# Ledger of designs, part 98: designed miniproteins, single chains, continued (2)

Each design is a single chain, and the fold is of that chain. pLDDT is the mean over its residues in the fold that is shown.

## One batch from the design tools (miniprotein)

Design m7397
Fold by ESMFold2-Fast:
Structure m7397 (fold): chain A 75 residues (1-75)
Amino acid sequence: MIPLIEQDIRSAEADGDTETAQRLRELLKEYREKGDENVLKEAFDLSVDYGVQVLKEAVDITVERIEKEREERKK
């Protein structure tokens, strides 16, 4: 669980989604300090939501990139 959330933090930072990365870090820090499973669940739910959004954006970006590369090659 925690390693997957930490991976999503790194992915969000790499994508420039600093707000999601910060929120996930704060939730993991709170969980590590307090041991509150509700905080861990909130971090996991946010991580899942981020993952779904990243997949959708990655598909859209990939499609647009392929279209642009095909247009450039047809010159």
Scores: mean pLDDT 72

Design m7398
Fold by ESMFold2-Fast:
Structure m7398 (fold): chain A 82 residues (1-82)
Amino acid sequence: MREEMERLAYELLLEEGVDEEEARRLAREITERLLGLAEKLSELPPEEAKALVEEAKANLEGPERAVELGRKLLDLILEKAL
Protein backbone atom coordinates (compact mmCIF):
# COMPACT_ATOMS: atom_id res chain seq x y z
CA MET A 1 0.00 0.00 0.00
CA ARG A 2 2.69 2.55 0.93
CA GLU A 3 4.50 2.13 -2.41
CA GLU A 4 1.21 2.25 -4.36
CA MET A 5 0.07 5.43 -2.60
CA GLU A 6 3.48 7.06 -3.10
CA ARG A 7 3.35 6.14 -6.82
CA LEU A 8 -0.16 7.61 -7.18
CA ALA A 9 0.84 10.77 -5.32
CA TYR A 10 3.96 11.12 -7.47
CA GLU A 11 1.99 10.61 -10.71
CA LEU A 12 -0.64 13.13 -9.59
CA LEU A 13 2.05 15.70 -8.77
CA LEU A 14 3.68 15.19 -12.19
CA GLU A 15 0.29 15.73 -13.88
CA GLU A 16 0.03 19.02 -11.97
CA GLY A 17 3.41 20.08 -13.39
CA VAL A 18 5.56 19.60 -10.29
CA ASP A 19 9.30 19.06 -10.86
CA GLU A 20 10.41 15.39 -10.57
CA GLU A 21 12.66 15.93 -7.53
CA GLU A 22 10.07 18.06 -5.69
CA ALA A 23 7.25 15.66 -6.68
CA ARG A 24 9.16 12.72 -5.18
CA ARG A 25 9.74 14.58 -1.90
CA LEU A 26 6.12 15.80 -1.63
CA ALA A 27 4.73 12.37 -2.57
CA ARG A 28 6.65 10.78 0.32
CA GLU A 29 5.49 13.41 2.84
CA ILE A 30 1.84 13.22 1.74
CA THR A 31 1.87 9.41 1.67
CA GLU A 32 3.13 9.15 5.27
CA ARG A 33 0.28 11.37 6.52
CA LEU A 34 -2.37 9.51 4.51
CA LEU A 35 -1.28 5.97 5.48
CA GLY A 36 -2.52 6.38 9.05
CA LEU A 37 -5.83 7.72 7.80
CA ALA A 38 -6.23 4.90 5.24
CA GLU A 39 -5.82 2.25 7.96
CA LYS A 40 -8.61 3.86 10.01
CA LEU A 41 -10.87 4.12 6.95
CA SER A 42 -10.61 0.38 6.23
CA GLU A 43 -11.96 -0.38 9.76
CA LEU A 44 -14.93 2.01 9.61
CA PRO A 45 -18.44 1.82 8.10
CA PRO A 46 -18.62 3.57 4.69
CA GLU A 47 -20.66 6.52 6.00
CA GLU A 48 -18.21 7.14 8.86
CA ALA A 49 -15.23 6.78 6.50
CA LYS A 50 -16.71 9.46 4.21
CA ALA A 51 -17.26 11.80 7.18
CA LEU A 52 -13.68 11.28 8.40
CA VAL A 53 -12.27 12.08 4.94
CA GLU A 54 -14.25 15.34 4.76
CA GLU A 55 -12.99 16.27 8.25
CA ALA A 56 -9.40 15.43 7.23
CA LYS A 57 -9.73 17.67 4.14
CA ALA A 58 -10.87 20.56 6.37
CA ASN A 59 -7.91 20.00 8.72
CA LEU A 60 -5.19 19.89 6.03
CA GLU A 61 -2.41 22.43 6.70
CA GLY A 62 0.50 23.72 4.62
CA PRO A 63 0.98 25.45 1.25
CA GLU A 64 -2.21 25.83 -0.84
CA ARG A 65 -0.77 23.58 -3.58
CA ALA A 66 -0.03 20.74 -1.13
CA VAL A 67 -3.47 21.09 0.50
CA GLU A 68 -5.24 20.82 -2.88
CA LEU A 69 -3.21 17.71 -3.82
CA GLY A 70 -3.85 16.21 -0.38
CA ARG A 71 -7.61 16.57 -0.91
CA LYS A 72 -7.37 14.71 -4.24
CA LEU A 73 -5.33 11.93 -2.61
CA LEU A 74 -7.86 11.63 0.24
CA ASP A 75 -10.63 11.15 -2.33
CA LEU A 76 -8.57 8.42 -4.05
CA ILE A 77 -7.92 6.69 -0.71
CA LEU A 78 -11.61 6.78 0.23
CA GLU A 79 -12.56 5.34 -3.19
CA LYS A 80 -10.02 2.51 -2.76
CA ALA A 81 -11.00 1.85 0.90
CA LEU A 82 -14.69 1.45 0.03
Scores: mean pLDDT 75

Design m7399
Fold by ESMFold2-Fast:
Structure m7399 (fold): chain A 53 residues (1-53)
Amino acid sequence: MKYSYEAVTPGTVSIKGSGEIEADSEEEAKKKVNEKLTRPGLSDPVFTKFEEL
């Protein structure tokens, strides 16, 4: 299944990420997005939009 997402990584400067991800489930899609957006020294991303396509 395809999912559309928007996420913000909180910090002194907010970093916005958006795109599409393919996964077998919503849980797996969120994990894949977290893996893509999580970097050393940054907080986990907060989803502002998440939608199945």
Scores: mean pLDDT 73

Design m7400
Fold by ESMFold2-Fast:
Structure m7400 (fold): chain A 60 residues (1-60)
Amino acid sequence: MKQPLMKPLSEEAREALGEIAPEVSPAALAATVKEMADSGKELSPEEVKELAREQDKKEK
């Protein structure tokens, strides 16, 4: 590894997923993690929560 500053799915994202978990379905959380991994982009805690909510809407 030559770029230690690069964190596509960081501690903040993991914490955000934990915080949003009681507000969305487990399927929505799994879909959110999958989208983040597929995209490979850095997301803020707020973006993670927004993705989880969008995935929850798709599951409903």
Scores: mean pLDDT 69

Design m7401
Fold by ESMFold2-Fast:
Structure m7401 (fold): chain A 84 residues (1-84)
Amino acid sequence: MEEREERILEALKKSLPDFDKQVKEAIDFIKSEPDAVNIAKEFLESLKELYEIAKKRPDWKDVYNALKKAIDEVEKFLKELEEK
């Protein structure tokens, strides 16, 4: 479990300059899906899981700050989907 999340976070750190774009593209993709609410919930849970692991590592401050921003964007999107 911890090794899997570590590999994902390492990959995320390498793609960090494109992460904001990737999150926006993921939201746009989810928005077009019939299962948008369920997919958005799964995406949000994955981001929260990665954030909890990343914040335990002081050297990964850039990663968990990016994850926190993504969590906020996905939570806002999910709220809009559930209310409309």
Scores: mean pLDDT 78

Design m7402
Fold by ESMFold2-Fast:
Structure m7402 (fold): chain A 76 residues (1-76)
Amino acid sequence: GASDPAAAERLRALGERAFAAGRYETALMYYGQAIAADPDSPRLPEVYRNAGRAAEALGDHALAARFYARADELEA
């Protein structure tokens, strides 16, 4: 399907706001939606890295490791 970079950027910004407010589950949800909205984005590694940080804040170290690995893989 067609990507929506504008929606992805808006969702990423909402994720950052939620993260800054300590709303880590909400941040993770918005980051996931941002990834889905533009899966070919050059910003994708940053979004995965931020999703990993949110997962770590929630104590889900296994999920965080997978997000960080995905970010690294996309920059390789």
Scores: mean pLDDT 87

Design m7403
Fold by ESMFold2-Fast:
Structure m7403 (fold): chain A 85 residues (1-85)
Amino acid sequence: SEEEQRREEARRQNRLAQVERAVKLLYEGGDPKAAARLFRDAGVEEAAKIAEEYAKNPSLDPKEVAKKAAEAARKEKGFDVKVPP
């Protein structure tokens, strides 16, 4: 139904916004556990795991971690996530 499609689209937009916030947080060297939580709330388990691995190994490049998490979100849920240049 039109109402069901509208609700699904709104939920998808909210999940995309959460994923974008999580990727930005990782890119800026913020709290990877907070980023993992945002990814899980958006239903992107693979990206959440990447953020958790970064929490355990902080020697990793935060920009590369953010890029990997964004790619995982695209592959798992089809989210077109923008990574800062």
Scores: mean pLDDT 83

Design m7404
Fold by ESMFold2-Fast:
Structure m7404 (fold): chain A 82 residues (1-82)
Amino acid sequence: SYKEELAKRIAAAALKLSKETVIEALVKAGLSKEQAQEIVDAVYKEKDDLEKAAKAFLEQAEKLGLSEEQLLEIHFELRKLA
């Protein structure tokens, strides 16, 4: 699905950056520091498997109630840094 492809692009961009840089990008995209930390911890736990990292991102995003528009903003902020 489009969301699965977007999540994979987000995970790929995030895994090229440090955890701190990703947290800053997520906060810039409108997440709290606590929400950003939960996403980063979930994604980096799966750093050696992009498909699992993307799935972890989507599961945390769903738990946090993030919209498709919010996911696009996250991707935009990460792309500026990667």
Scores: mean pLDDT 86

Design m7405
Fold by ESMFold2-Fast:
Structure m7405 (fold): chain A 67 residues (1-67)
Amino acid sequence: MSEEQIEAAKAKLEELAPHLTWSDENVEALAEWARTVGPERLAQMLVREGGLSPEQALALAEFLASL
């Protein structure tokens, strides 16, 4: 992932989940995980650990899978 893609992804993630801390490593790892396990499974984790609503978690997971 390029530096510009990471910066753009962080901005979008902060918009969707401003209460979470986003590092470059976390963004890259979650994007790869979303592509590997699928956005639905990642969304389930984000609901449990991130405190997101199911709708916000799915939107975020789908965005990460698109990177």
Scores: mean pLDDT 76

Design m7406
Fold by ESMFold2-Fast:
Structure m7406 (fold): chain A 62 residues (1-62)
Amino acid sequence: HMEEEKRAIMLATAYEEAKRALPLAKQNGNTEAIKKINEILDYAKQHKEEVEKGKELLDSLR
């Protein structure tokens, strides 16, 4: 489904952004941001098939 594919791409993008933001939040000692970022990472882990599909779709567009 096209709608599911777009959600997978968005999830893969959010996951990469969260991974990038986590070290900065830790460096600043921003506990609130760390919690929010970890929630995104945990969600991505529970939906890793969708994350993987999103990454494959993004790679296919290259």
Scores: mean pLDDT 79

Design m7407
Fold by ESMFold2-Fast:
Structure m7407 (fold): chain A 99 residues (1-99)
Amino acid sequence: MAEYNALKTFFENLLIPFPDAAAAGYVALERGLSPEEVAKRLGISVKTVLIGTLAVLDAIRELGDPTAPGFFGVLRKHLLEYQNLSEEELRKRLEEILA
């Protein structure tokens, strides 16, 4: 997916940790796709998509705008936090956010 590759490169250039997760999370949210569908299309783990989706959602909720000052700092913080969680914990948190 050309969009995913462009976003991944963008996050890599910003030195964002887990740039694949961040890019996959943006694709999931923009297209309204399930973590499973995104993982299948991109050839990455469901856990990676869950990490990125949660980190991007939390950053948007905290700042309201992806272009806001400090957005990448907040995104980095949440990517590092969610990387330490299990897939089960990540799924539970996403269900709680979407409830």
Scores: mean pLDDT 82

Design m7408
Fold by ESMFold2-Fast:
Parts: structure tokens; sequence; C-alpha cells
Structure m7408 (fold): chain A 66 residues (1-66)
């Protein structure tokens, strides 16, 4: 489901943040995930996925980068 994909993507972003990934590395990872999931998701689902992943990524950034 889209929620499972979001949880998986969120875990990958959180792991990268724990490893001290740069903003560029995070952006590239998100683009890579979007390209991977675009083959499995409709345009509408992909838009919702990216909006929610962006929200979750910002929340993680607020927690990991004071």
Amino acid sequence: SMDDLLDQATEQVEELLRQGASDDELRQAIIKLANQWSEQLSEEDLEQFLQELGRRTQELLDRHRA
C-alpha cells in the first residue's frame, strides 16, 4: 500500500539523517525513491506520496537538525 511505501521511504530518510547525510544527499535519495515508486503508483498517488514524504522529512529534519 502507499502507507507501506511511505513508511519504508521515511525509514530510509531517517537512516540517512542518522548517518549525517547532507541536504543534497537527502534530495537525491528522495528523487531516487520517487523514480522507483513512479512505476508502481498512479500520478495522483505519486503526488500524495511526495507531499506526505516531504512533510515527514521536514519533521525528521526538525528532530535531527536543531
Scores: mean pLDDT 78

Design m7409
Fold by ESMFold2-Fast:
Structure m7409 (fold): chain A 99 residues (1-99)
Amino acid sequence: SMEEELKELEEALLVERGRVAELEGKDPEAVENAEALLKRIRIMRAEKEGKEIPLKEEEIKEIEERAEEAVKRVKEFEKEDPEKAKAWRDKAEATLASG
């Protein structure tokens, strides 16, 4: 479902945001992945609300492809180091709750 896909994207975004925070934005891949995930989440929420997306179909496809690759990389990272991935998610959630 769209809600399950959104949850997966939001969980991946938390991991990448945690990585960006820990590395102070010095990892360009983490920054690019976080931006792609955020853009895809915004597009899906706009579609769910029936809002017109002010982007070309080609631009939407590029964002979808980048976000899908970002999710894949996060899942691979979670398999390699599940404790670190959890710590990054928890850190990102704590930051969102305090701001």
Scores: mean pLDDT 80

Design m7410
Fold by ESMFold2-Fast:
Structure m7410 (fold): chain A 90 residues (1-90)
Amino acid sequence: MPTKEELLQEMLQLMDEFEDFLQEIIDKTKNKKAKKEIIKIGEELRNKLEQLLEEARKASLDEQLKILKEAQQLIEDAKKKIEEIYKEAK
């Protein structure tokens, strides 16, 4: 069974991996409108993930598992949307 600390570490790792993805996609995006939209999505997700992380620190183990799953889903949805914006900007 994962500990609370292990779940928090997993969430921090997911946030770091998303930031790496975001930086890579921003760096390769040449269209100014697409870049601005990608940055906005990234900032909105970052703010939401920071809120979820603070909730997770105060949460029970079961609540942390639910928060981690919510964070994973939000990241997947954001990555998909960002990739679509990038592809349309060719």
Scores: mean pLDDT 86

Design m7411
Fold by ESMFold2-Fast:
Structure m7411 (fold): chain A 66 residues (1-66)
Amino acid sequence: SKELEDDILLGVALLALAVAVTTGSSPEEIRAVGDRQVARMASAGASQAVLDEVRAYGDEAVARAA
């Protein structure tokens, strides 16, 4: 289902961001990871709601790393 597909895409994106944060990536590197994940999800047809959720998580992660 579309909901399940969105949930899988969201999970992969959040895992990628969590890895960047836990491995000590810079704010710029975390931003780049977030942007790449959003672009991939958009290409896969993810809903705007999950794209916005990944952007929000990325923004928080960048702020915490700064």
Scores: mean pLDDT 85

Design m7412
Fold by ESMFold2-Fast:
Structure m7412 (fold): chain A 68 residues (1-68)
Amino acid sequence: AAATLVDETVEEVDGVRYRIETFEPSPELRERLARLGEESAKAMNLDPEEFAERAARTPLTRTSVVPE
């Protein structure tokens, strides 16, 4: 699997409840995300190390609406 569910939280914003699922990406996906972050930063003339580190530490989050 590309990601594993590691956390699930329910938050209420403006009277609407949201289920926020946090996934831990696989080592392979984390490597790809870090590489994409580095390449994007290079294309924009930004710090590639900072973007690679940020991409590697960013959890994958899925947000869905919980009806009532």
Scores: mean pLDDT 72

Design m7413
Fold by ESMFold2-Fast:
Structure m7413 (fold): chain A 62 residues (1-62)
Amino acid sequence: SAALALMHAAGPAATEWIKEAQKELGPETTYEAEVLDENRVRLTVTGPKGKREKVFTAEELA
């Protein structure tokens, strides 16, 4: 599916973004990926200093 392909393509970018969020939010973070539709995936990182989220789109990864 397009959503699965988007998740796979976002992997490296998602990993780098999560690492940057951890630097801001602290080392005790959790993260979650949510498929919103075939063109959008939301990542949420939660830590002691707060929460950050980012939506990755197929257009950003093309």
Scores: mean pLDDT 71

Design m7414
Fold by ESMFold2-Fast:
Structure m7414 (fold): chain A 62 residues (1-62)
Amino acid sequence: SETLTVRALKDLPPSNASVIGLKKGEVRKLEVLGRFSDGDLQARDLATGATGLLGEDAVEVI
């Protein structure tokens, strides 16, 4: 499985599309579950086990 380390570029509260909650500047390690043609990422947060859709522009890969 692909793993990315990302930093949140903005506050991302949990929602129906993503239960992964991030604060701006927070660093998380995510497992990639799928990629969409619009750049959205279906991921699992390896710290919490939460899954969700993240806009690729909402996070920075480090």
Scores: mean pLDDT 77

Design m7415
Fold by ESMFold2-Fast:
Structure m7415 (fold): chain A 112 residues (1-112)
Amino acid sequence: SIIEKVKEILEEYVERLSRATTLEEELAIVEETLKRLKEILDPELFDVFSEFLRAMHLLLRQYREGRLTVDQAVAGARTVADELITLHNLSEELKEVLYEFIELLRKRLEEE
């Protein structure tokens, strides 16, 4: 159920970021999402997801500024995920959550 709640929060995060038109709106979405995750995750997992979501936001910004292609943004996201998986010895269920999020992000970027 915690994994299901995390997936729901991450799906809402991608959806809201895709609709955001300003940096201020994007930052508000990041902070709201982190606040929701903090309520359900232990401190170590919260730190992992906090770092992951902030990195994803930076990659999305660089993509929207024309600095990265979709493939480059996705490659960057996978690099961050793989580093966090290794450093924190994440479970297979948490690995799947991170990879599913990256695939959702890829699909949204391809639809823009």
Scores: mean pLDDT 85

Design m7416
Fold by ESMFold2-Fast:
Structure m7416 (fold): chain A 78 residues (1-78)
Amino acid sequence: SAARLAALKARAEAVTGLVFPEDASLEEILAAIDARLAALRASLAAAPDNVAALQQGERDLAAIEAVREAVRAALAEE
Protein backbone atom coordinates (compact mmCIF):
# COMPACT_ATOMS: atom_id res chain seq x y z
CA SER A 1 0.00 0.00 0.00
CA ALA A 2 1.03 3.63 -0.45
CA ALA A 3 0.88 4.15 3.32
CA ARG A 4 3.24 1.18 3.88
CA LEU A 5 5.70 2.52 1.27
CA ALA A 6 5.59 6.02 2.85
CA ALA A 7 6.25 4.52 6.32
CA LEU A 8 9.17 2.41 5.04
CA LYS A 9 10.64 5.45 3.22
CA ALA A 10 10.39 7.55 6.42
CA ARG A 11 12.13 4.79 8.44
CA ALA A 12 14.85 4.47 5.76
CA GLU A 13 15.40 8.26 5.79
CA ALA A 14 15.73 8.20 9.60
CA VAL A 15 18.41 5.44 9.59
CA THR A 16 20.40 6.64 6.52
CA GLY A 17 20.17 10.43 7.00
CA LEU A 18 19.10 10.72 3.35
CA VAL A 19 15.96 12.25 1.83
CA PHE A 20 14.36 10.11 -0.89
CA PRO A 21 12.27 11.60 -3.74
CA GLU A 22 8.51 10.97 -3.59
CA ASP A 23 8.80 8.45 -6.47
CA ALA A 24 11.75 6.51 -4.99
CA SER A 25 11.41 2.75 -5.56
CA LEU A 26 11.83 0.12 -2.84
CA GLU A 27 14.89 -1.12 -4.80
CA GLU A 28 16.50 2.36 -4.59
CA ILE A 29 15.71 2.58 -0.87
CA LEU A 30 17.17 -0.92 -0.27
CA ALA A 31 20.37 0.03 -2.16
CA ALA A 32 20.81 3.13 0.05
CA ILE A 33 20.26 1.05 3.22
CA ASP A 34 22.79 -1.57 2.02
CA ALA A 35 25.37 1.17 1.36
CA ARG A 36 24.79 2.61 4.88
CA LEU A 37 25.14 -0.86 6.48
CA ALA A 38 28.38 -1.55 4.57
CA ALA A 39 29.83 1.82 5.65
CA LEU A 40 28.83 1.30 9.32
CA ARG A 41 30.22 -2.28 9.38
CA ALA A 42 33.52 -1.02 7.91
CA SER A 43 33.65 1.81 10.47
CA LEU A 44 33.06 -0.61 13.40
CA ALA A 45 35.75 -3.01 12.09
CA ALA A 46 38.23 -0.09 11.93
CA ALA A 47 37.11 1.51 15.24
CA PRO A 48 39.55 1.86 18.17
CA ASP A 49 38.92 -0.44 21.15
CA ASN A 50 36.05 1.55 22.70
CA VAL A 51 33.33 -0.67 24.20
CA ALA A 52 30.70 2.12 24.45
CA ALA A 53 31.19 3.14 20.78
CA LEU A 54 31.04 -0.52 19.65
CA GLN A 55 27.85 -1.12 21.68
CA GLN A 56 26.19 1.96 20.14
CA GLY A 57 27.30 0.84 16.66
CA GLU A 58 25.79 -2.63 17.26
CA ARG A 59 22.47 -1.01 18.28
CA ASP A 60 22.57 1.21 15.15
CA LEU A 61 23.29 -1.86 12.96
CA ALA A 62 20.31 -3.72 14.47
CA ALA A 63 18.00 -0.73 13.85
CA ILE A 64 19.15 -0.35 10.21
CA GLU A 65 18.93 -4.13 9.59
CA ALA A 66 15.33 -4.13 10.90
CA VAL A 67 14.41 -1.46 8.31
CA ARG A 68 16.28 -3.42 5.60
CA GLU A 69 14.27 -6.59 6.33
CA ALA A 70 11.00 -4.59 6.26
CA VAL A 71 11.94 -3.20 2.81
CA ARG A 72 12.95 -6.68 1.56
CA ALA A 73 9.62 -8.11 2.78
CA ALA A 74 7.73 -5.35 0.92
CA LEU A 75 9.72 -6.09 -2.28
CA ALA A 76 8.94 -9.84 -1.98
CA GLU A 77 5.18 -9.01 -1.92
CA GLU A 78 5.38 -7.14 -5.28
Scores: mean pLDDT 80

Design m7417
Fold by ESMFold2-Fast:
Structure m7417 (fold): chain A 74 residues (1-74)
Amino acid sequence: LSLEEELALARRRLETASPGEAAVVAAALAEELARQEEPDPGLVELLELALRRAGVRDAEEARELARAALAAAA
């Protein structure tokens, strides 16, 4: 899949994601963007969408919510 196709699939999945699932996605996207020399604008946009869906303000809150959601699911 191209990056464009992957971004489209990710957006579609976020539309049906729970806040906890969206937080996990946001945490993963933040890690990926931190590894990039030049941040991809499509990934930045997707991260912003995931943060809004999770109901958090930034990647740090997303990581905390993702950890709590995973712990609660165990």
Scores: mean pLDDT 78

Design m7418
Fold by ESMFold2-Fast:
Structure m7418 (fold): chain A 77 residues (1-77)
Amino acid sequence: MLERLRAVLADPALARTLEALIRNNGDLRATAAELGVPQSTVSRRRREILRRTGAKDFFELETAVGVLELEEAVRRV
């Protein structure tokens, strides 16, 4: 999972969408407003992120991002 998540984060559009989704607790409307894109674009990118990471749902994806952030914080110490 984490290696696939890193690959998604290497795509700037998907990375921005994922970060905004997490900040907005998965709310497509709030995420779309923050990014300045249509909700359909956010929905499509969310689906692609789930497909590429193999996450079953947004909760699993959000948990994986938390683990990745902790791992990166440890590496920067």
Scores: mean pLDDT 76

Design m7419
Fold by ESMFold2-Fast:
Structure m7419 (fold): chain A 60 residues (1-60)
Amino acid sequence: MPSREDILKAIKSLSKDERIELIKLAQKLFPTVPKLSDEEIKELTNEELAEIILKALESL
């Protein structure tokens, strides 16, 4: 699995819209990803977003 640092670097490279789409896709595919609104996703730090994605990938 990619490291937390690798995921954080990738997230920092994403546009705002790409970050929202990534989380929405993860929410649809993985029950471990919390159900967040677009507004809540926009309020997430890069670190919080990285943790959500890492947990989703861990469940693969």
Scores: mean pLDDT 74

Design m7420
Fold by ESMFold2-Fast:
Structure m7420 (fold): chain A 62 residues (1-62)
Amino acid sequence: EIEALRAEVDALRARLAAAASKVDLDKLTQRSLAEALGISQATLSRLQRRLEELERQLREAA
């Protein structure tokens, strides 16, 4: 259970980090991240909410 949640968090963080590396860090915005990922800002917001929810579940499970 915790292992599965951790793996999903790590996968999402890796995806976001890879996208962030394609943009200027000083100019990093929701739009720039979404463009680097090839997704909409709405999808990016959903992905970020999912990450926050998974981190909350990990804190509760600990």
Scores: mean pLDDT 68

Design m7421
Fold by ESMFold2-Fast:
Structure m7421 (fold): chain A 82 residues (1-82)
Amino acid sequence: LEHGQRVKVTVDGKTYDGFYDAEKGLVYAQDVEAKEAVVVDPETGKGRLISAEIAEEAARNNASLEEVLAMAEPVDATVEPK
């Protein structure tokens, strides 16, 4: 994967559109309609699902990415290049 590369992330049959951030070694993906986001380590396939509720709470509290990930649900994900 290259920095900024578009990827498709699949979590439990649900797909998210995202990109790879090479500086952090993470994939950031979202489902805009569901208002969900997922952050995934593409090397392990392990990620964190950020629900709309968690995202809204984080925005309200100006939470850091680390704080958001601590609140998020651990998930297994597959990452495919687009």
Scores: mean pLDDT 75

Design m7422
Fold by ESMFold2-Fast:
Structure m7422 (fold): chain A 99 residues (1-99)
Amino acid sequence: MDEVIKRLEELAERAIEAVEKDPKAAKLVGEAVGKAYEKLGYKEAGKEAKEGASKSVKEAVIALRSLQAKLEDAVKEDPEYAKIAEEAAKALEEALAKL
């Protein structure tokens, strides 16, 4: 039942590890996080996350943690957000594959 949230958590941890090892990964991860925020309807937060991640590894980690918290909250309120969480997980997986 929490498979989507668990997979997103695992992918977020892998993304954090990737950006800590290679700062260039922060831009790709930031783009994936921004896209996920836009899918949730947080277009402004998505733009900020993308811009912040391009500036530092710390901002990329903050953006990833914030996205994880928002998705967990959204899925708890409305199960239809599980589809957006799956798309976010896929976007992170694609970003990690391009590294």
Scores: mean pLDDT 73

Design m7423
Fold by ESMFold2-Fast:
Structure m7423 (fold): chain A 114 residues (1-114)
Amino acid sequence: DEVLKKIEETLEKFKDIKLSEEVKEIKNKILEIYEKYKDDPELMLEKIKEYLDEKNVPEGIKELLIRAVKAVIEKNEKELLEIIELIEKFLSKKPDSELAEYAKMILELMKELL
């Protein structure tokens, strides 16, 4: 799987970025929502969006995460590869630690869902 390989290569490149307990909880809750609502993708995306709004996740991260989950649901390999490239480029710019943690969390989430 080319997508999974690209995720693993990107995660290895940025292995020094450690997720905080708060970011790990957000990842775990998104995985829980995904599993609970897997038979209703539209409701699933709405529930994820509501949760991210409650947690005050930055808008750019929220939009990218929703794009990633939608691409997983649709099995859209092209979109998944584009998202991985966007995250790699973003992390290569050495953003603020919180934003870097969220971006890495999206990659870990994509890996868990694939």
Scores: mean pLDDT 88

Design m7424
Fold by ESMFold2-Fast:
Structure m7424 (fold): chain A 93 residues (1-93)
Amino acid sequence: DELARKKAEVEKARQELKNTEDFLAGVKESVEAAYRKAQELRDLGLQNKELPESEKLIQEAEEMERNAERGLQVAEDRYAAAKAKYDALEKEL
């Protein structure tokens, strides 16, 4: 039964989409935590501008933010790919 096979493929794609949705939600929470920590480091650096390590604290904050942004982009790309696959398979039913 061709229709039964197509329905099974749609269900598998639906589960994968749900998995990428859950992953993206977790990454968004991690990004918020990373931005909070980066703000703490940046504030510490700005409060202690007279200290030679102040620039390093600001650079560490910027790197933490860049790493968080890259992780979010990967999670968003995975979600978009899974959604596109699900939508395409669903349309073939």
Scores: mean pLDDT 87

Design m7425
Fold by ESMFold2-Fast:
Structure m7425 (fold): chain A 60 residues (1-60)
Amino acid sequence: SLEELLKKLEEEVEELAKTKSVTEIMGYVNKKMIEMQKVLSREEVRKITFELMKKIQELL
């Protein structure tokens, strides 16, 4: 589901935030956004990206 995908991506970002710079985390988000665009609708990609960016802001 979309919620399960978001949860997994948030967990991966939390792990990256322990050792990686903001620039590296943003690079990861960009890569995942490109991958998601191949299998998800524009609206679904925007929703996941928005929630993931909120999580990153909370971690940094």
Scores: mean pLDDT 83

Design m7426
Fold by ESMFold2-Fast:
Structure m7426 (fold): chain A 111 residues (1-111)
Amino acid sequence: SKIEELEERLKKDPNDEKALAELFLAYLKEKDFKKALEKLQEMKRKFPNSPHVYALEAIYYASLNKPEMAKVFQELLKEEFPDSEVSKKIDEILELAEKKDYEGAAELLRK
């Protein structure tokens, strides 16, 4: 499965930021919020200054139906990283996350 392939990728390269983000979204799709949060916390520890961390925080709160918290991280992402590709896409990413379309959100994060 996609989760098994991504977990094997992380065993080979524990610092694979893309694999961590993809696993986070895959666990949200499976409604495994505990494992999704574990991957998000790992991202925050390993890549604390990554714009992707802010995007995943926003997605996480959107997945919990906490839109006000999602907006906080959306705004922080735009303020701290205004020229990043993920900042340009975050509005579309959050619309997909609010619809529980985590595969669509993952596709935008990959580009």
Scores: mean pLDDT 87

Design m7427
Fold by ESMFold2-Fast:
Structure m7427 (fold): chain A 94 residues (1-94)
Amino acid sequence: SMAKEKEIEEAIKKVVEALEYAYQKARDNDLEFMDKLASKATADTEESLKAVIKALLLELGVKEEEAEKYVETALKHREKLLEMLRERRAKRAA
């Protein structure tokens, strides 16, 4: 369904923007922000990734319920998420 493809693409785009926000904070030498993100990591690797991405979405002003839906949707489409991350990295290098 075209509508479902748009929903998946929007979720992936939001997660990419959240990860790029963290990348920019690292580039700005924002150690306090990076430490805050690290505090969201847990012993479970999948839950750690979800918690960190959710925290980034909340920092960007996404509502908690929407942030959870974006994270779950994007991580179910891992290959497409990685492809978009690679494409955006390539555009920044050009």
Scores: mean pLDDT 82

Design m7428
Fold by ESMFold2-Fast:
Structure m7428 (fold): chain A 68 residues (1-68)
Amino acid sequence: SAMLEEFKAKLEEIKAKMLKSSRAEANRLIMEALQWATEVSKSLSEEERKELSEILSKILREVEDALA
């Protein structure tokens, strides 16, 4: 799905930005990413939503590990 690939690319961009940001700015960016993920998920199939969930979980874990 073009939408899933676009979202994945945007999450990687947000992740890179979070790693260069203050904790407060990183928290704001993650909240915005989660809000966008909710909107995107409404347009995805069940299978695509599972892929989105896995991608999101991986990126969130990597950001948390880097900021800890």
Scores: mean pLDDT 75

Design m7429
Fold by ESMFold2-Fast:
Structure m7429 (fold): chain A 64 residues (1-64)
Amino acid sequence: AGPTVVEAEVYRDGELVLRAREELPATAAPVLPTPPEPGRYRVRLTVTDGDGAVGEGEFELRVE
């Protein structure tokens, strides 16, 4: 399979504070950017595999 594309959008209080895009080999785990300030963030991930399939996920990130 081709490279996996991971796009991360990081939100605080409903506002986009950080966006990152990373291309990974199919066997690699994504490394997500950490926001510089402590607090609660919502992270949206969009993952596109080498065959063009798209998956989405959301989680809360707590930086202490």
Scores: mean pLDDT 71

Design m7430
Fold by ESMFold2-Fast:
Structure m7430 (fold): chain A 92 residues (1-92)
Amino acid sequence: LEEEIERIEKEAEELEAQLSEEEKEKLQALVEASAPYFQELAKKVGPEAAYKAAIALIKEKARATMPPEAAEKAVRLADLSERGLLLRKKLA
């Protein structure tokens, strides 16, 4: 589990290094914009299901608002974040 989490973190770092500063700022803005949606949904369905929904929303918005190459990297980062959460939950 720990080795798999390390691989996910390393892949995420490598993908982030490939994004421009403008692309990173745009991705950060999408994450921040999804925070109210996550908080409201978490009250109804719990934090795990809300997090998965927020990740799906971030992927959708990235594909709609970012250039295709940057959107693919953002989608991959979102997938890695979801996988990392599930693995950390198994460690708890």
Scores: mean pLDDT 77

Design m7431
Fold by ESMFold2-Fast:
Structure m7431 (fold): chain A 63 residues (1-63)
Amino acid sequence: SLEEEREKRAIEGLKKALEQLPTFTPVQLRAALRDARDALEKSTNPEVQKLAEELIKAAEERL
């Protein structure tokens, strides 16, 4: 379904952002933080929520 495909893309995007996080500039960190907060707000998928929360925490620690 379109919902399953959307959730898959969100999970993949968040995983990639977490993997690349140590290389991000402050501007990229703020963008990733906004995207993660948006994903957390829009998705009820537990994996998306877990990854988004992890990314938010990691990004905030570097800002």
Scores: mean pLDDT 82

Design m7432
Fold by ESMFold2-Fast:
Structure m7432 (fold): chain A 77 residues (1-77)
Amino acid sequence: SAEVLALVQRADAAVQAVASKENPTVAEVQAAIAELEEIRAELEKIDAEKPSKFIRQVIESIDAAIAQLRELLKTLE
């Protein structure tokens, strides 16, 4: 689905926005987490209507990314 691919691209962009920075700020990390949580919720809605193993795998990848960003957030003031 083009809609699912767009959400995957948005998730990748959110992760890269933090990963590509030398010194990401607390605000930037929090913004990336918020974006990923929004994308996750949208993917869950799509999966509820049309169950897909691919969408479930994408959600698992997003959950892992959120966990990594939350760990990064703990190291920042």
Scores: mean pLDDT 88

